# Designed miniproteins, single chains, continued (4), part 108

Each design is a single chain, and the fold is of that chain. pLDDT is the mean over its residues in the fold that is shown.

## One batch from the design tools (miniprotein)

Design m15983
Fold by ESMFold2-Fast:
Structure m15983 (fold): chain A 69 residues (1-69)
Amino acid sequence: AKEMAERVIKRAEALVEDESASEDMLRTAAQAANGVADILLSSKKKEFQELAERAREAAERVEAKLKAK
């Protein structure tokens, strides 16, 4: 589960910096990152809560880029 969460977060972060990223790619990445954050927040483990905050930040950055398009 943690490895999948990290991959989703890294993809969202990469798409924020990708000038060629389509609106659909950004929308899908934001949805996936928010979903991952919700799952991680259900855990009592500190490392999962830290990943959840990172996932939320990545989703917010992707959503900001979508708004700028």
Scores: mean pLDDT 79

Design m15984
Fold by ESMFold2-Fast:
Structure m15984 (fold): chain A 59 residues (1-59)
Amino acid sequence: GAAREELIALLESLGYSREQAEAALELAEKGFGDLVVREVEERHGPEAAARIRELLARL
């Protein structure tokens, strides 16, 4: 859906490859979305993490 593609695009904009973005999305779909958000926060800060969290809530 739209939220999935927006999530991939946002992760790619942060410097992740499409393969890494798709792997992160698969991890989130398996119930590990908080782990994805934490990784983004540690590497890219709380603003980027908040945007990922919002998109995950729309999946």
Scores: mean pLDDT 84

Design m15985
Fold by ESMFold2-Fast:
Structure m15985 (fold): chain A 58 residues (1-58)
Amino acid sequence: SVLDKLREILEELAEEEPEASLKERIDKALKKLEEQGLDVSDLKKLSPEELHQKILAS
């Protein structure tokens, strides 16, 4: 799913940019998904906090 892909990218970014905040990693991960042609419109409607909760629930 798109959420699984987002989680994978967030984990990669946590290793690549350990000093970056969760918000910064989420923003960058969403941009990467858009660059891959994935529809993240619903995810963009969520705040970083809401999106983080959704990822944890998946």
Scores: mean pLDDT 77

Design m15986
Fold by ESMFold2-Fast:
Structure m15986 (fold): chain A 65 residues (1-65)
Amino acid sequence: SLLERGRELARRALEAIDAGDLERAMQHIAELRRLAAESTDPEVRREIVRLIEEVMERLLRYLEE
């Protein structure tokens, strides 16, 4: 499902941030944004946007440290 794919992309983005691989993290974030844009179900889109926000908060925290 799109939501399962979104969760896996978010997980991989978080793993990339923890590894300091910001290039890979940004690629996964870009794929999440594309997935949100392609989602026609408002519930699925909202959940993917929430995942993007969670990943972005983790990235900002990493950059502030």
Scores: mean pLDDT 86

Design m15987
Fold by ESMFold2-Fast:
Structure m15987 (fold): chain A 79 residues (1-79)
Amino acid sequence: SMRELKEQAIELVRKAHRLAKSPEVRELLTQALQKIRAGDYSGALELLKRALELAKKQGESPEVLNLIEEAIRLVEELL
């Protein structure tokens, strides 16, 4: 269901935020969480894609990258 996809996306972003070392990546993930909670999935998708780009540049762990990529897929399903 759409509600279950939303809750799964929130938990993936929360986990990525906990594991991320970069303050800038964490800030983008916090903003993405706010957008998901508000039902602004297009805004969330933009922020998650920016977080993924920055995470790659700053050498975040593969686990952080995978969590953000999975969150992107779920948010795209909510559009």
Scores: mean pLDDT 92

Design m15988
Fold by ESMFold2-Fast:
Structure m15988 (fold): chain A 86 residues (1-86)
Amino acid sequence: MAEERRRIAEWLLEQVKKLNLPDDVIKEVERLAQRLAEAETLDEANRILKEMFDVLLKAAKTPEEKRKAAIIFTAGALDLVGAWLE
C-alpha cells in the first residue's frame, strides 16, 4: 500500500520537524522520508527507517533528544509492520 507508506513517511517527517534540529539534518530526513515512501518491501522500508534513526541519533546532543528520536522511530517501525502484515 503506497498510500500507507507515504502517510507513515509524512508523519515521521512531521515528528522530526517538531525537534529543534539543524536544517541540514532536516533535509537529510526529508530525503530519507521520500525514499521510505517509495520503498517496495518491508525490509527496504526498515533499512531506510534505521538510516533515519541513525541520522537523528548523530544529531542529538542531549539524552532527551535521543529518547524522542527512539520514541518516534519505535512508533514508525510498528506502523510499517502493521502496513505490511494485513
Scores: mean pLDDT 78

Design m15989
Fold by ESMFold2-Fast:
Structure m15989 (fold): chain A 70 residues (1-70)
Amino acid sequence: ERRRLEEELRRAEEEARRAEAAVEAYERGARRALEEGDEERARSLREAAEEYRRRLEELRRRAEELRREL
């Protein structure tokens, strides 16, 4: 059903945009924490950014797959 694929594509693209924003925010936070000498916080924020980056890649691949099926 085309409507279902269109809905899934829209959700994947929206989630990808949010994940991209999250990566940028966590990376900025990590740089700020490192400048303040808080290496533990910088590490945690970088780990969060890495997790969102992996999710972003998965969402982008899913969106590409859905676009090809439409």
Scores: mean pLDDT 83

Design m15990
Fold by ESMFold2-Fast:
Structure m15990 (fold): chain A 61 residues (1-61)
Amino acid sequence: NEIEEKAVELIKEGKLEEAVELLLKLSEEEQERVLTRVATEGYVENAQKAAALIKAREAAE
């Protein structure tokens, strides 16, 4: 899925706000897949920050 691949790249680059905007267009299962992939590839801190931003955006709704 091209959107998932783009979100992975953005998280690895530290462009977390742009990554979160893409992730919010995806299902929860797709979001978890992206976050798991970047964490597995060594970007654990960026994955955790992105997950926190998603939760903050959903809670602020």
Scores: mean pLDDT 82

Design m15991
Fold by ESMFold2-Fast:
Structure m15991 (fold): chain A 70 residues (1-70)
Amino acid sequence: EELKKIVQEFVDYVKEAIERAKELNNPEFLEKIRDIVNEATLEMARNPQNAKEIFDKFKEELDKLIAEAE
């Protein structure tokens, strides 16, 4: 149950990040977001016990990219 909540929070976060990227009309930025999301998803699948730490790390990386895209 905890894992499902973490995954849902990540999905919601990614959805908002994509909406912000669309407003910037930057396709390269959108590709970077997709790559990071794919890497995070694979890493969480490999190590579900560490999903929260993995999520936090990739969330920080996404936040930095969003800030730099402005």
Scores: mean pLDDT 74

Design m15992
Fold by ESMFold2-Fast:
Structure m15992 (fold): chain A 57 residues (1-57)
Amino acid sequence: MDEVAELLQKAVKAYQEGDLEKAREYLEKARELAREQGFVLHPEAQRLVDELLEETK
């Protein structure tokens, strides 16, 4: 849970800095950890992940 939130914060920061490659890397790591933990993402966090992945592809 905390690890996923930390990776999402890093992804948002990288996106704001214009580092789209790093933002995508953090998003992919956050999704993998959330999957391993059995979908502990809140709906708002899941929406953020989906929107950022769409922006950073």
Scores: mean pLDDT 70

Design m15993
Fold by ESMFold2-Fast:
Structure m15993 (fold): chain A 55 residues (1-55)
Amino acid sequence: SMSMRREIARLEDEITELLREGVRAEEAGDMDRAEELSRKAVEKARRLDELVKEL
């Protein structure tokens, strides 16, 4: 469905931004922040996998 395709695109964008922020956190030496951002990206990636399986 179009709604599902839009949610997939949104999740892809959100994952990309979380990974970018994670790299910046690592460069700044904020390892706690980098770990939290990585965890959030993994959660969104799991949701993305579930939606892709429904296509």
Scores: mean pLDDT 85

Design m15994
Fold by ESMFold2-Fast:
Structure m15994 (fold): chain A 79 residues (1-79)
Amino acid sequence: EVEELKKKARELREKAGDALAKGLSTLDSYRAQARASESEQESKRLLEDGNKTAKELAEKADEYYRKSKELKEKAEELE
């Protein structure tokens, strides 16, 4: 049980890293679309959407980090 909790904590940390990487990739994609846009209004909307999506993924990464910490603490409690 303790080893399983530690393994799940590590997996959550990996998911957090993946979410952060996806956030950066998503932001880059929206920036590319904004540059390709013929409309200044559309460019601004795309940048706002990209920033919002990247923020949501960063928040998801924080959730995975919190859950990872909780599982580590539980594993230490159970010894």
Scores: mean pLDDT 82

Design m15995
Fold by ESMFold2-Fast:
Structure m15995 (fold): chain A 66 residues (1-66)
Amino acid sequence: KKEEARKLILRAIGLKLRAIGLEFEAELLLKKGGDKEKAQKLLEEAEKLKKEADELLEKADKLLEE
């Protein structure tokens, strides 16, 4: 159980870090007057990754609670 929860937590952390990277890339595009459509798609992808990460964390919490 602990190992499964740990794997889910690590996966969730990875998704959150990727989401932060996408948000940063989107901000740089907007700051430089770049492609607003591309920036919006990056932000949407980041939101999806954050939601997926939160769902994995909830599953991990349930495994730890038993």
Scores: mean pLDDT 82

Design m15996
Fold by ESMFold2-Fast:
Parts: C-alpha cells; sequence; structure tokens
Structure m15996 (fold): chain A 75 residues (1-75)
C-alpha cells in the first residue's frame, strides 16, 4: 500500500485548494475570476484522478470534492 504517498498527496491538494481560494478572493474582476476558476477546475480534476489512482479512500475523496465544489461556488 502507498499510504504515506496518498496522505502527502491529500495534504498537497488541501494546500492547493486554500491557495486557489485566496487567489479568487484577491481578484475583484468577475471575468478574471471565471477564467481562473476554469483553469483551477482542470488542475483539481487531474489531482483528484491521481489521488484515486494512489488508493485514497472514498470518504476522503468525497471531502475533497466538496471542497472543490465550495471553491467553484465562489464565482
Amino acid sequence: MRKRQADVAVGQFQTMIAQMAQQIKATTDPAVRQRMMAAFRAQMDRMLAQLRALGVDEATIAALEAQQAALEAMV
């Protein structure tokens, strides 16, 4: 099992979401926020696929998907 790699990757994803949220909040132009969100969504989808490939449990994946949905709701 690649448990340590999965745990590290989950932490990296959570840090990435937090950084993306700060960038969205710092951006006042709605059109720029929409373009940033499209790019962030693509990056988040790729990372979630990697986490699933590493064997991250479904409950953790669901929590991360909820964080992604909350970020998307900001725009």
Scores: mean pLDDT 80

Design m15997
Fold by ESMFold2-Fast:
Structure m15997 (fold): chain A 59 residues (1-59)
Amino acid sequence: LEEARRAAEEAARVAEEGGSRGGAATILGQSIKAAEEFGNEVGVRGAERGREAALAGRL
């Protein structure tokens, strides 16, 4: 969970800088939920995908 939380927070920060506060909240919630249900690695991967989408100018 700690790894997933850290990755989700980083992804949310990038989304917020891109102007998507709603996207940041979604990344946080979905990544943590995925980590709880399927394990930390799944949550981390979800957060990383969200971060990359935010960096590319999309959520």
Scores: mean pLDDT 71

Design m15998
Fold by ESMFold2-Fast:
Structure m15998 (fold): chain A 95 residues (1-95)
Amino acid sequence: SMAQLQKDVEIGILDIQHGVTVTTGSRMIERLREAGLEDEAKEIEELQQQLIKGIDEAKAAIAAGDTKKYEQAKKKISELNKKLQKLSEEAKKKL
């Protein structure tokens, strides 16, 4: 059905976001630890884990057809991405 195709596309976008979050975040965390910025590395790692959980919640909500939970998960992902970007820029300035 068209509704199933739409769900599959939305899940695919979330899978891409998950992959980018894992790959880019893990590299940044490693580089911060190498530079002796352990506190900054831990803070970014915690946000990365929260973001991954938010993406998983969004995927589960789409699969269940739960529009309310999906909108809540999207808002959470947006807020976490803004925090991650801010902390990433602050950590970068310390390198």
Scores: mean pLDDT 80

Design m15999
Fold by ESMFold2-Fast:
Structure m15999 (fold): chain A 74 residues (1-74)
Amino acid sequence: SKEEYIKKGEEAEKEGEKAFAAGDYVAAAKKFEEAAKYYEKAGDKEKALEADINAGVALIVVGVNRTTGLPEVE
């Protein structure tokens, strides 16, 4: 069962990498989050943390690309 979760995490991670390379950072973040959840279920903290970091990077890029309704003050 752990092996199956690792395999699913690796598949999600590859899809996340493909999306990131294509510039689809929203899809990349979702896939890296999916990978992290599978790695957590497998008990692989190291792979889960790496996937979470990759998801965070993708979300930072999304945040930079999305202008927010920030106040028009200094």
Scores: mean pLDDT 79

Design m16000
Fold by ESMFold2-Fast:
Structure m16000 (fold): chain A 97 residues (1-97)
Amino acid sequence: AEEAKKYAEKAKEYAEKGEAEEAAKAALEAGKAAVKAAAAGKAEEAKEAGRYAVEGAGYAAEAAKAAGKEGGEPSLDAGAAAVAGGSALAAAENLLK
């Protein structure tokens, strides 16, 4: 969860600066951390990390759109981060029953 939170915060900072590529990469790292927690069976950590990954992906997607890079690599990376975070949340829900 801590790693995903750190990357989500970085994604927000990069998005606020208009750095769409950096924001998308940070969001993708948050997504990877969430998926890793879910794969390890850490339900509470995966749920928290998944939430941060989805938040980071949102900031990255907004930055990509604002930069005119909608449909480009930053937008695709933001989408992948959102899918990873959502998947981790779903997996966590199953683990929590």
Scores: mean pLDDT 77

